# Designed miniproteins, single chains, continued (3), part 48

Each design is a single chain, and the fold is of that chain. pLDDT is the mean over its residues in the fold that is shown.

## One batch from the design tools (miniprotein)

Design m9646
Fold by ESMFold2-Fast:
Structure m9646 (fold): chain A 128 residues (1-128)
Amino acid sequence: EKEKALEQAEKILREALDEVAPYLSPTVLKALREIVDHLIKLMREKDFETAKEEAIKFVKEVVDKLSPLEASQLAWALGRILRLFEERAGKLYPSLSPEEQKILDEFVELVDAIYQAVVDSLRARKAA
């Protein structure tokens, strides 16, 4: 059940990435692909709390290398991916087990946490 839910989450994330890709610069698209790949790896290899902590740390390191404009584009893309994931996961929910639903909920929480980390980094740059 866990593996099947992870495969569904990966598919939704990659499809959402493909939908935002045309609107992103090559630098931001590369960063977003690295983030998505890292999230999937963490969720497969780690417990959720460790995956969330390591994902936030990774995204902060990625954002620190981006210009303010590139970081703003990344924030927009992550917000759009979060919305698309919630919409697509919601359609699947009635056919999922409680364990599968929990895994998709964890992916929603993870993408939201990463989105907030990018937004917080942008706010810190404006305050400086």
Scores: mean pLDDT 87

Design m9647
Fold by ESMFold2-Fast:
Structure m9647 (fold): chain A 72 residues (1-72)
Amino acid sequence: SEAAAVERALAAVLAAIDDPEAQALVRELVEAEVAGDEKRAEELAEKLAADPEVTKKILEGIARAQAELEAA
C-alpha cells in the first residue's frame, strides 16, 4: 500500500541519516506531507534551507535510501 511504502521509505531514510537533528527534521517533514499539512511542511523546508550542514546529511541519506529501495 502507499502508506506502507511511505513508512518503509521514511524508516530507510532515517536509518541512513547519522544525525538526530536531521532525523527529527525529516520525520516531521514527511509526517506533515502525509497529513496534508502544507504550512507545516513549508516551515520545515525553510528550516532545512537555513541549515546547509543538516541539509547535506539529509540529501546524502535520501540518496542512499532511494538507491537501496530501488535495488530491492
Scores: mean pLDDT 75

Design m9648
Fold by ESMFold2-Fast:
Structure m9648 (fold): chain A 95 residues (1-95)
Amino acid sequence: MSLEELLKELEKIKEELEKSNLDAQKIAEAESKLQKLLREINDAELEKKAQGLYEEYIKWLVENPDASDEEVLKKYTETLLEIIELAIEEVKKKM
């Protein structure tokens, strides 16, 4: 996949997540696509930063055991959006 194609696919996933309306299936599909794009980018520092954001999400879950399903999905969506923004920035730096 070209850098231009990677950027377009990342921007598309970002839009899909922003429009997901906390639909767990749509969020899961977006996450699956994001994981595939992160593998295509194959950047060790980006992978490390993404892992750090996932670990922050897990820490938030542990610190908020009474969080509703909606709050959990919202926090997960916010985490995925941060990872996408980091990936977009990294791809743009390579162009």
Scores: mean pLDDT 85

Design m9649
Fold by ESMFold2-Fast:
Structure m9649 (fold): chain A 68 residues (1-68)
Amino acid sequence: MELRVEVTGVEAVSEETARATVAVYASEAGTYRITVRVELDGRRFVGLADVTVAAGETVVVEVELRRA
């Protein structure tokens, strides 16, 4: 099985919130829980998302991140 997660964009929304654009590829169909950690302007943000992916496809999702 191959699962590939790539953060393609990050946007600061506030001091406590950011938004990440994430591309998720899976070789096998399923629902995957993704944890996204980014550092933006010296601040750490973390978010969680459940992403459903079809086998061999890439899905692009937006994940809300909160300050860690």
Scores: mean pLDDT 82

Design m9650
Fold by ESMFold2-Fast:
Structure m9650 (fold): chain A 60 residues (1-60)
Amino acid sequence: TNDDIINMVDNMVDGMVNTVDGGDIVVNTINDNGNYDDGNTVTIDGINGVTDMMDVINNI
């Protein structure tokens, strides 16, 4: 199932937040093949953007 992939993306996002202090976070949605969909890129700004990122991931 895609659940394991979604959990991996969530962990990767947490790591990116620690790496990009106060910067933009770019997240691609996951397609049916378990790869990032190059057509669905979301740029999220700062700490408040984490909530928006979770909404994007939840729609995968």
Scores: mean pLDDT 49

Design m9651
Fold by ESMFold2-Fast:
Structure m9651 (fold): chain A 96 residues (1-96)
Amino acid sequence: SEEAALAAAEARLREGLEKADEETLEEIRDRLIEELRALEADEALIERVRKADKEELIELTVRLQGLRARLAAEQRAAGRQLSEEEARERLRAAIA
């Protein structure tokens, strides 16, 4: 049920982003860049987001949110919460 819930959430996010106007997509791009900077992600990935068309921007956004959701599910299943630093390192490794 957790995997089905995660897949449904990703599908819903993708559907919403496909319907977004240009202004909303640029706000999403800016937020994604700030989230990647907070994760100390590779500059190459940040540049990829800056140059991304609508399809690639949606895919990168869904990928990061999916990784965050799976990490949260793992923490719930383990009964253990990672520190902000540990969570950042885990997400940085996964997104690279």
Scores: mean pLDDT 84

Design m9652
Fold by ESMFold2-Fast:
Structure m9652 (fold): chain A 72 residues (1-72)
Amino acid sequence: SAAVERALAALRSGLSLDDFLRALDVPEEHHAPLRAWLASQGLTTVGAQRLHILQHVDELPIPEAVRARFRA
């Protein structure tokens, strides 16, 4: 799908997780909870973390208004 292809392009950009989140206008206060959640899922590589976020938006430990940023 186009969404998956855009996600893969973003993963290939070499952006850190924090830079990826900033590019999507995710507030800084939500970065640490997202990192902790991804670590709890066993995800330690930036590429796997970014892909997992985009595939599991509804499961993210952040407010629904912020989750909408990953769907645009």
Scores: mean pLDDT 73

Design m9653
Fold by ESMFold2-Fast:
Structure m9653 (fold): chain A 92 residues (1-92)
Amino acid sequence: MDEAGLEELLDEIARGNVEALKNAPDKEKFIAELRENVELLKEELRKKISDPALLEEAIRLLDELLEATIAGDVEAAREALRRLQAVLEQDR
């Protein structure tokens, strides 16, 4: 994937999550489910990432992505997702 295609996909994902929350009939339940999914992702990352510095950065970026999504900040969510993807690629 080229840089432009990646940027477009990251924007679509960030915008999609914000819109899904905005349109959710039960926002508190949606937020609770997002928090649970983030915790499951953190557990999976702890099992797979061997570099403690990359693991800490990935966990921090997941928290930033979650809070940006809850706040409706598409730009912050997109940047957190972009940085998270870069960290995951670096662990390869």
Scores: mean pLDDT 77

Design m9654
Fold by ESMFold2-Fast:
Structure m9654 (fold): chain A 69 residues (1-69)
Amino acid sequence: HMTREDVERAIESARELAEQLRAQGHDTAAKLVEEGIERAKKLIDEGASPEEAMQVLGDALRRAAEAAR
């Protein structure tokens, strides 16, 4: 059972990760995280489930991790 608050906390953590990636010169990875945050926020604002928003954010974080390697 996932809540909107869980998604909001994940977005905050992802925002911090994007800033860290940017500071380390991983601009492409940071952009992927930022795009994932925007998509997750849009889904929640449009009434999608917290699970769907978290899946979209999680997929973006995974792609960012691959780009940072």
Scores: mean pLDDT 85

Design m9655
Fold by ESMFold2-Fast:
Structure m9655 (fold): chain A 65 residues (1-65)
Amino acid sequence: SSSDVGREIAGMAELYEEGLSAKVTAKDGVVTITIDYVSDEDVEKAQKAKKKLEELGYKAELKIK
């Protein structure tokens, strides 16, 4: 059983690779990336991070507000 802290670290690492700062939380095995809509570029970066997490075997969700 991986801790949700480890999942948050994985999410933060993928966002760092995309050059995006965003809120990352993990709960019940799901990594949630939350961004405020500021640009289409930031949405694309968040979607790439989500896709990479899913390729690594994590459950990931993107929340835009």
Scores: mean pLDDT 80

Design m9656
Fold by ESMFold2-Fast:
Order: structure tokens, then sequence, then C-alpha cells
Structure m9656 (fold): chain A 61 residues (1-61)
């Protein structure tokens, strides 16, 4: 779970920093990873990108 959570956080950060727009649905073969990524994007959309990203970066570290 910890490993997948870290991967999900890195995926979200990469998408935001990359050429991709914010998404709630990424093409992930791993069901658990897809759930985590989707939940993170939902929080970003509701609470604001910068606030959620800062919290997630703290969790990733």
Amino acid sequence: EEEKRKLALERVLAVIDGDHSLKTDLDEPDEDLQKLVTEIFKRIQKEGRDKVIEELKAELA
C-alpha cells in the first residue's frame, strides 16, 4: 500500500508538471493505483491544486 501510494503521488505530480491537464481518470493497469490517483485529483478539484499538492508532497517525503 505504501509503495502504491508513493507511485500515485508521483504520477499526479508528473501529470501536473507535465504537458497533461488535470485528470480524474488515468490509464492505469493497477486498480489500486488508479483509485489512489483518482482520489487525489478529486481532492485537487475540490480543495485547490496548490493546497492539496503541498500536503501530498509532505506525505510523499
Scores: mean pLDDT 65

Design m9657
Fold by ESMFold2-Fast:
Structure m9657 (fold): chain A 56 residues (1-56)
Amino acid sequence: SSEIARLESAARTAEALAEDNQALSERTGSKLYAEQAERGRAVAERYKALAEELAA
């Protein structure tokens, strides 16, 4: 299903954005970037979970 592929792609995009925000948090000491990284990881996990449900 193209839907599964789209969800997997969305998960990878969210993960990459979370990694960028984590790196920014480490460089700047900004709590905002750390919070954005945490939210991005949570979003990625939700997309992965939904893709797994659709693949079952």
Scores: mean pLDDT 88

Design m9658
Fold by ESMFold2-Fast:
Parts: C-alpha cells; sequence; structure tokens
Structure m9658 (fold): chain A 81 residues (1-81)
C-alpha cells in the first residue's frame, strides 16, 4: 500500500529525528531515506529536499556533522525531483 504524503513526511521527520538523536547512523538514515524517496513523486521529493535543507541550516551551529548529512539527504531528494 502507498503511504499518503502526510505519512511520508511524518516518516521523514522520524528518520531525521533519530539521526539527530544518534539512534541511527548516517548510513542507516541515508538507506531509509533512499527507500522513502523511491515511493515519492518528483513533487513530493522536492518538498522533502526543502525540509532537509531547512533542518541542515537549523542544526549547523548545534551539530555541524549531522547538518552536513542532512544537506547530503537534501541533495538526494533534489536529484529524485
Amino acid sequence: AKLSFSEKMEELLKIAGDLVKGKISPEEAKKRIEELLSTMTPEEAQVAARIFAWLSRELEKVDPEVAKVLAELAELARKKA
């Protein structure tokens, strides 16, 4: 069954939150996001890219390494769009 756009965004934010909290590795986050992006339309992927870009900027001062990973996820989503 396909997830709704809202369900995909909730899952995306959960993955980002787990990454920020150190519950999953950058490699695990990337795999989970690549799987989620495979279910997305180009328009949905464009929204995901903007969310990751925003999160990357918000965390840049707090955790620059995690912010860099979030920026890489934004680029992955942009390529899908």
Scores: mean pLDDT 84

Design m9659
Fold by ESMFold2-Fast:
Structure m9659 (fold): chain A 67 residues (1-67)
Amino acid sequence: SAAEEGAERQIARLDAQYERVAPSLTPEQQARLREKVARYKELLRRGAPAEELLRERQEILAILNEA
């Protein structure tokens, strides 16, 4: 379905972005980011509301801004 394809595309992009930034992060930041990204992927797969997706995105950005 279009929703499943959309979720898969976003997940693939997230994985690619994570692989690019992860080597520049501390092990603690990598672990925290991995957890937040995993939750975001779960939310995408179950079609969570935009508000939940936005919240998780903001938490991911907060971790990235710690550097």
Scores: mean pLDDT 80

Design m9660
Fold by ESMFold2-Fast:
Structure m9660 (fold): chain A 90 residues (1-90)
Amino acid sequence: MEEVRKFIEEQMKKVDEYLEENKEKWSIEEVEEMIREAEEALRSGEKAFEERRSELTEEELEILELLRKAYERIIERLRKILEEKKEKEK
């Protein structure tokens, strides 16, 4: 569990770094598409989670909750990038 949390934190740091390095290269439309894809992934994950809830161990349920929160955080970061780009639009 603690190793899984640390792994997710390390992956989130890499995502943050990737977003900061590449955000200026992306168009508004590309960021909107990234948000759409992330939201779809979150919805698919939630559906799969609910369908299989009775088959999952307590540890698996905790891991899925951590992953859900990670996706929500990524979507929030992408939304901030989108707002910044729209403010800079011509």
Scores: mean pLDDT 79

Design m9661
Fold by ESMFold2-Fast:
Structure m9661 (fold): chain A 102 residues (1-102)
Amino acid sequence: LKEVREKAAQAGADAMREELEKHGLTGRASAGVTEHDGVLIASALVEAEKDGKRARAVATVDDNGTTSVRVLEYDSPEIAEKVAEAALAGARAALDTYKKGL
């Protein structure tokens, strides 16, 4: 499972970086998958900036199809939206990669 978790984390981070680059944003991204009461939950955190404006978001997706995204801080609603999109993409990529590795 360690190798599957590492691949899922990397896939999530890569998906977030690609999404940020599409919008000219630079930042940090991390993703992971955990299990709670038999449900797989992928989480993604992204912090990004553009033109001195910053946003941070976290997203979770589970194997039942439930999704959640929270913008934790932002200097611009436009950047917040893009960062939230990146976080959700990262969480989905991490979950999909983890499930394929099982």
Scores: mean pLDDT 83

Design m9662
Fold by ESMFold2-Fast:
Structure m9662 (fold): chain A 65 residues (1-65)
Amino acid sequence: NDKVKEYLERMKEGTDDEGVLSRGLIGLLTSGDDGNKLGGLAREEARLDRERRKAEAAARAAAAS
């Protein structure tokens, strides 16, 4: 749904990681467009992306030290 797409769009803009979240969402929408599946995949990808962002931020902080 558009609401989930909007969420993932905002996530990729904030994380500067354009491909991962949007491709996952497109795959799920093509396979099945029910909100439950969309929510599950979107949550999973968003969580993974956040963890990656945290790891990159930690690496940058360590490099700056």
Scores: mean pLDDT 62

Design m9663
Fold by ESMFold2-Fast:
Structure m9663 (fold): chain A 74 residues (1-74)
Amino acid sequence: MSVDQLEALVRATADELLELARTLSPAEQRELLERFRAQAEVLLAYAREHLSPEDYQRLKALLDEELARLEAAV
């Protein structure tokens, strides 16, 4: 999987989660956010080993932005 494919997947997932969060209770929103954080850590561990440093930084920046966006929504 290329960094472009990973970025597209991250953006699509975050957009879906934002829409879903709008319908959830505060407890469910917290669970959703924790699951996203856990998946982001797994993805970053993969990226650190398999992507160039530039692509890793790009993906990390995107994940940090999407996490901040989700945290602001809950």
Scores: mean pLDDT 81

Design m9664
Fold by ESMFold2-Fast:
Structure m9664 (fold): chain A 115 residues (1-115)
Amino acid sequence: AGPAPVVTQSPSSLTVAAGGSATLTKNVTSASPVSAVIWFRQRPGEAPQFVASVTGDAVSVAPAYAGRATITLSGNTATLTLTGLTAADTAVYYAQAHAPGHAAAWGAGTQLTVT
């Protein structure tokens, strides 16, 4: 098989006011097409918690983000847009990409701070 997928996330950090919105992006360098992207939230001392996923044309959103999260996947780029932000949304957000024939690859994270 070719090289394992590499996930990059941008921005590395973002600060937004309560009630505002944030857009988080990931890009994947992969010889195989990306089949799924899953976004996780991790607060200090917490295990990663599911936020939203896209697999092919199927989108899933966790109940805490229902009606306020939008996820897209186009080629090797995925975005997660969160609206109606609160202090509870302050966390590092990680993107995980799945490509056929490879182990799932993780991005380095985006630190979101809600003031």
Scores: mean pLDDT 79

Design m9665
Fold by ESMFold2-Fast:
Structure m9665 (fold): chain A 107 residues (1-107)
Amino acid sequence: HMTKEEVLEEIEKLAKEAQEALDNGDTSRAVEIAKKIVELLKKYSDMLTEEDARRIAELLVPVVANAIKRGDPEVLKAIQEALDLIESKMTPEQLEEFRRRLAELLG
């Protein structure tokens, strides 16, 4: 098993790799990375605090915005699964801030 710190570091690394894959037009790579993020979140969800979920949401905001702008259904589906897991751990105030930041990146 990974420690919570190792999980957060791996998600940060995967988020960066997903952004690079999307920027390069490598949709299949972006989907693979998004699925890895989902697997980590499912496996280690019980270790995550509300603050950890907020930090992960911040790391994923640019990836989500990029996936939405590209309009690829497989990438959007994989990213949405990760978001659903994170949002379930966040406070209403943290969710409002996340949605506001996402809207700003999309506008």
Scores: mean pLDDT 81

Design m9666
Fold by ESMFold2-Fast:
Structure m9666 (fold): chain A 78 residues (1-78)
Amino acid sequence: MSIEELLEEGERLFEEGKYEEARKKYIEVLTEIGILYIEHAVGITERLDKEGLTIDKLVEIEERAIKNYEEALKKLKE
């Protein structure tokens, strides 16, 4: 599953009211993004290239995932 597909799955779970499942999915997205940043920093670009992502696009996905995570946390706090 691509990182964008994982983010979209989390957004679908959020729309279904499954906030805890959505939160976990956003953590998964952020973890995968972290791995790609580390790989890029050490010169391993194969996975980033395979995903068809630029660093700028990865930053956009990260910002969206963080915002969505915060919104899910707000819903879980009632």
Scores: mean pLDDT 81

Design m9667
Fold by ESMFold2-Fast:
Formats: C-alpha cells, structure tokens, sequence
Structure m9667 (fold): chain A 89 residues (1-89)
C-alpha cells in the first residue's frame, strides 16, 4: 500500500522506528495525504532546522503561515522524534 511504502522510506531515510514513522505519516496525512515527496521534504526541513517558511511552503504547495504552523505543531507533538531527526546531521 502507499502508506506502508511511505512508512518504510521515512524509516530508512531518517533512521526512525516503524512506530515513529507511522505516527508521522498519519499526522501529516490531512495536509500532504500520502505524497512522498512532500512528506520527505517536510522532514528534511525539520532535520535541517530550516526557518525560511515561505520557501518551505512553496516546496510543499502551502502558504508560509501554514508551513510555520505545521512545523511548530509538529515540534510540540513529536519533540523526541525532532531531536532524533536533528541528531542525523
């Protein structure tokens, strides 16, 4: 299924457990659905601590304000996962 393939790619690319990857993919579903490129681009922005929300929003097809809120909300919901993503630098 599309969700299982996306979960596996998130696990491989970001060295996350299957449980963590599933929670992320399901959390982002209302915004990105199962769009692999958008989900991976968003997680790379988190990993790289990117703050150019206008640029992030353009890459993801959302507004800068929506991108900032999504990043802020994600950091609040998954602080331990965010630290794992940053540790991969």
Amino acid sequence: SEIEKLIEEVMERFKLSKSDAREIVEYLYPVFFFDKEKVLTFLEAIRNEETDYAKIGEKLGISAETAKKLVDDFKKEFPEIVEKLKSLK
Scores: mean pLDDT 86

Design m9668
Fold by ESMFold2-Fast:
Structure m9668 (fold): chain A 57 residues (1-57)
Amino acid sequence: TKLLQIQKKACELYLQGKSAKEIQYYLLYELKVPVDQALLIVGSLKRNPQLCEELLK
């Protein structure tokens, strides 16, 4: 599981207007990401959503 690739997917969903809860569900059920990693990624995105501009460059 590559955190960077999963973070890029989370950022794409965030820019589509998805909530943190919706992004977490997508990571868990569509991408089959382990719960601990999904929580880490969503937590990071909530703390600094501006990182998505850098990740999607």
Scores: mean pLDDT 77

Design m9669
Fold by ESMFold2-Fast:
Structure m9669 (fold): chain A 86 residues (1-86)
Amino acid sequence: SLMEKLQELLDFYEKNKEGLANSSTMKYLAPELSDEERLEIVEEVLRELRRELEENPEKFKSVEDFHQALYELLKKKVEERKKELE
């Protein structure tokens, strides 16, 4: 089912969170942040995304919706962290 695929995808990202933190996407969004700060953001995002998947599964109609939510959360948390450092 879609939900099983999304759960497996989330589990994959949680097990490979360092790879996500050091991805080209994260380095593009947060080049000024340290590797440790990017990892903290990824951990926060994955926790929030897991909560959303458990509490509001109806929000996720496709794998594309899941990846869009992941990207939007990463961008949001990066911008919040940058403002805190100003």
Scores: mean pLDDT 85

Design m9670
Fold by ESMFold2-Fast:
Structure m9670 (fold): chain A 87 residues (1-87)
Amino acid sequence: SLEEKVKELKKIRKEIETYLEELGASEQQIFNVRVALNGIIRMVKNGEPLSKIEKAIDSLGDQLLNEYGVPKEVVEEFKKKLLEAVK
């Protein structure tokens, strides 16, 4: 259901935020990631095309890897969880 998808996405958002906090990310960096994840949740609620949602997830993954220093294997695991939650 849509409600179950939103619940799972909010759970993953909290997991990502906690992981970044443990890495020593700034409050601004955590806020930026929260905004991106809230955008993905909004796209799901609005019934936007899966291809657009997948592009947003890829963009978030690139940001986690290249700007926030998250290890590639951790980024791929978060991307997998997000993709499974939106399908």
Scores: mean pLDDT 89

Design m9671
Fold by ESMFold2-Fast:
Structure m9671 (fold): chain A 84 residues (1-84)
Amino acid sequence: SQAALEAEQAEVAALLEAGDLEALEAFLRQRAEDILLTSAEKHLKVKFNSVEEVLASPDPLLQEAARQLPALIDEAIAALRAAL
């Protein structure tokens, strides 16, 4: 929801102000995984408890998203570190 997005933006802003980059990276990794799991659950109407379960799903689009997720997270974190 929009309210949830605003709450997440506020959390990211607070972590940036604190200068805790390690906590910020951990937060961003967890949120990316949560978004994948929530999107997969809404799409297939089945609850997933891990990225590995999404990879085992019968949906090729979700399998591809889950497969690419670690590399996309690593790229985003590398870009964040380079910007600082």
Scores: mean pLDDT 76

Design m9672
Fold by ESMFold2-Fast:
Structure m9672 (fold): chain A 62 residues (1-62)
Amino acid sequence: ERDALLQRIVAATKKIIDAVDAGNEEEAEKIRQELLDQITDPELRANVEKALDVAIEFAKEN
């Protein structure tokens, strides 16, 4: 179950970056929010949120 959640996080992160690269800011935000809503552990949610913010910032710079 934990591995399934981790795979979902990785897949969603790729889709978010693809959406940012395509200029679909609204789609990227929607995917980000839906992913965070699926994480019930507050510590894991905070860590994933921080990682996504770093990844999005990196994608916007390149």
Scores: mean pLDDT 79

Design m9673
Fold by ESMFold2-Fast:
Structure m9673 (fold): chain A 71 residues (1-71)
Amino acid sequence: GLEELKKAGREFREKYDEILAETKDPELKAKIEAIADEATRKAVRAVVENRYDEAVKALEEAMAEIEALAA
């Protein structure tokens, strides 16, 4: 629901900011930013359609992809 989305959004923002701060490679940084932008777009669309679970999933899947790239 909405509370789960708020939590997922906070966790996504915190991890995203940490990973970007640690990322020195401009190409990797650009890929991470592109993933985050697409995930945010999908999450916003899901929220407009009252699909909060889909919004949470989009953010969680994007963070898993970002963490895999940053490892």
Scores: mean pLDDT 85

Design m9674
Fold by ESMFold2-Fast:
Structure m9674 (fold): chain A 89 residues (1-89)
Amino acid sequence: GDIEEAIRLAEEGIRLANEAERLAAKVKGDGGFGARSLAGVARIVAGVAIMLAKKGYGKEALRLGRRAVELGRSAIRAAESGEVPAGTE
């Protein structure tokens, strides 16, 4: 149900955050700091989602789990942006 889905989404958000930090580690500067900051926020939101799910607040946990995934994806995009040269042609 909502609780199990919220936990899965929160775990996915954490996985995306970890991938974003791995990508950001290759770019020391540019997008690196922004990506790591977004990854940190994604982990915090995911942690709150798991906490709410354990307390039985399935719908609230699900909403935060979805936000953790969105933040993790944004962190990856920020890391990718730091790897892309700005308009060389």
Scores: mean pLDDT 80

Design m9675
Fold by ESMFold2-Fast:
Structure m9675 (fold): chain A 71 residues (1-71)
Amino acid sequence: SDGRDLAKAVQEEAEALGLKVHIEGPLDGPAIRVEQGGITVDLVDATVDQARTMARAAGRQSGEDITIRGL
């Protein structure tokens, strides 16, 4: 599903930067919520490339764990 593809992209980029990634709940929908520290980003109607770009930017600015939830 789109949500699983987006989550995989975020996880791969974040883990490549040495971050821990937590996936909470099912990814059966088309969108995901990405949380890092006090920041929340909802990836709705997003591409895999947009998810990768966001994850790389987030990981370079913060070393905090990333949590992914399905929307």
Scores: mean pLDDT 86

Design m9676
Fold by ESMFold2-Fast:
Structure m9676 (fold): chain A 68 residues (1-68)
Amino acid sequence: MLTDEQIDLIIKQIYDKIPENGLIPRDKVLEYLRRVHPDYKPFTDKEFITKDELKEILLKYEPWLGEA
């Protein structure tokens, strides 16, 4: 399972910082995922996502991240 430390490192890679309100722009997450999955299509209408939602998205598309 992704730890908070692992997710914080991923957030910094996606958004260049950890947001104070814990909300990450969906477009930045899509940019990150498209580097590995260039055909990735958005499946959520939320403009901002939480750390927990990001964990679920990452585990769905990159399940090996949950094995670390």
Scores: mean pLDDT 65

Design m9677
Fold by ESMFold2-Fast:
Structure m9677 (fold): chain A 58 residues (1-58)
Amino acid sequence: SLLGQIQQLYLQLSPEGQKQARSLLSQWSDAVIAGNPDEQSLLQQVLDQIQELLQQEQ
């Protein structure tokens, strides 16, 4: 699942990266609760941004 992939990457991030990842996930969660129909697409964007954060830390 996308959430499972995000969780695996999250555990590899620095504390600063984890703070940014939590912010991104919070924004996604808020959008889903607000009724955004593209929840899966938005979650993919969160995954992509977390992957970029991890690459910047390497």
Scores: mean pLDDT 80

Design m9678
Fold by ESMFold2-Fast:
Structure m9678 (fold): chain A 83 residues (1-83)
Amino acid sequence: MERERLVEESKLLIASAYAFFGKEAARRAMEVGIGAARLRLSPEDAERAEAELREFTERVLGEEGKKLAEEMLKLAEEELKKL
């Protein structure tokens, strides 16, 4: 559904922002994802998306961040190679 897709795309954006530009960029990417959810989803789905994105960002800013960013960069590189 639209919520699940938006959350997954936003998670990729957050992890990629962390990998390329560091922790502050990841926080800004989270705000962008939350903003997109509020514009495109129902208020109920936007609230759930916000909670999921905040939880994911906390994990990225923690000890998991380097590993998650590395995995997301590899996935993004593989997708870009298909273009």
Scores: mean pLDDT 78

Design m9679
Fold by ESMFold2-Fast:
Structure m9679 (fold): chain A 93 residues (1-93)
Amino acid sequence: MDELIEKAAEEASKREPSVSAEEIKEQIKEAIEEAVANNDKTLLAHIYMSIYLLAGKVEEAIKIAKEVMEEKGVAQEDIDKYIEKIKETAKKL
């Protein structure tokens, strides 16, 4: 996970050059700690999905999204639409 967070922070820093990769890395870690402390599974899943997408691990991001949506009883058609949106977002990153 630390290597993925580092890669995600580096990619995010390229879009916001005024913020260093190290600062973004610390912000990601703080967001994870807050989500865990609040037992916010949904927020934690979104943070991990974003980390995987920025790190170029699209299939892992899709897996996280699928598992969370299936646990919440989301219809398969809506899951499929969301996966396509994730793939489109990844192409823009």
Scores: mean pLDDT 76

Design m9680
Fold by ESMFold2-Fast:
Structure m9680 (fold): chain A 92 residues (1-92)
Amino acid sequence: SLPRIVSLPAALIAGVELPEEDLKAIGIFIYLATGGDVSKAILPSLYNSLSDEQKKAIEEGIEIAKKYVTEEDLKLPFQERLELAEKILKES
């Protein structure tokens, strides 16, 4: 099975209704997976289909990740950034 930090974005893309805490987890994933360039992760069509509440929760997750992550962490290889995202999720 996939780690939660990876499976949650897949569920959102599949149109699954997710609780606020899982939407925040997606925000953490997006920030780490893109190396801080969040525009690379969200298709405009998907983002525009989200409610204001869902967008806010994802943005809150991004802000959580920004508090835990250094510029050096954002330079890590993709796999190591995903492991850091999962650690942040477990600590928040």
Scores: mean pLDDT 74

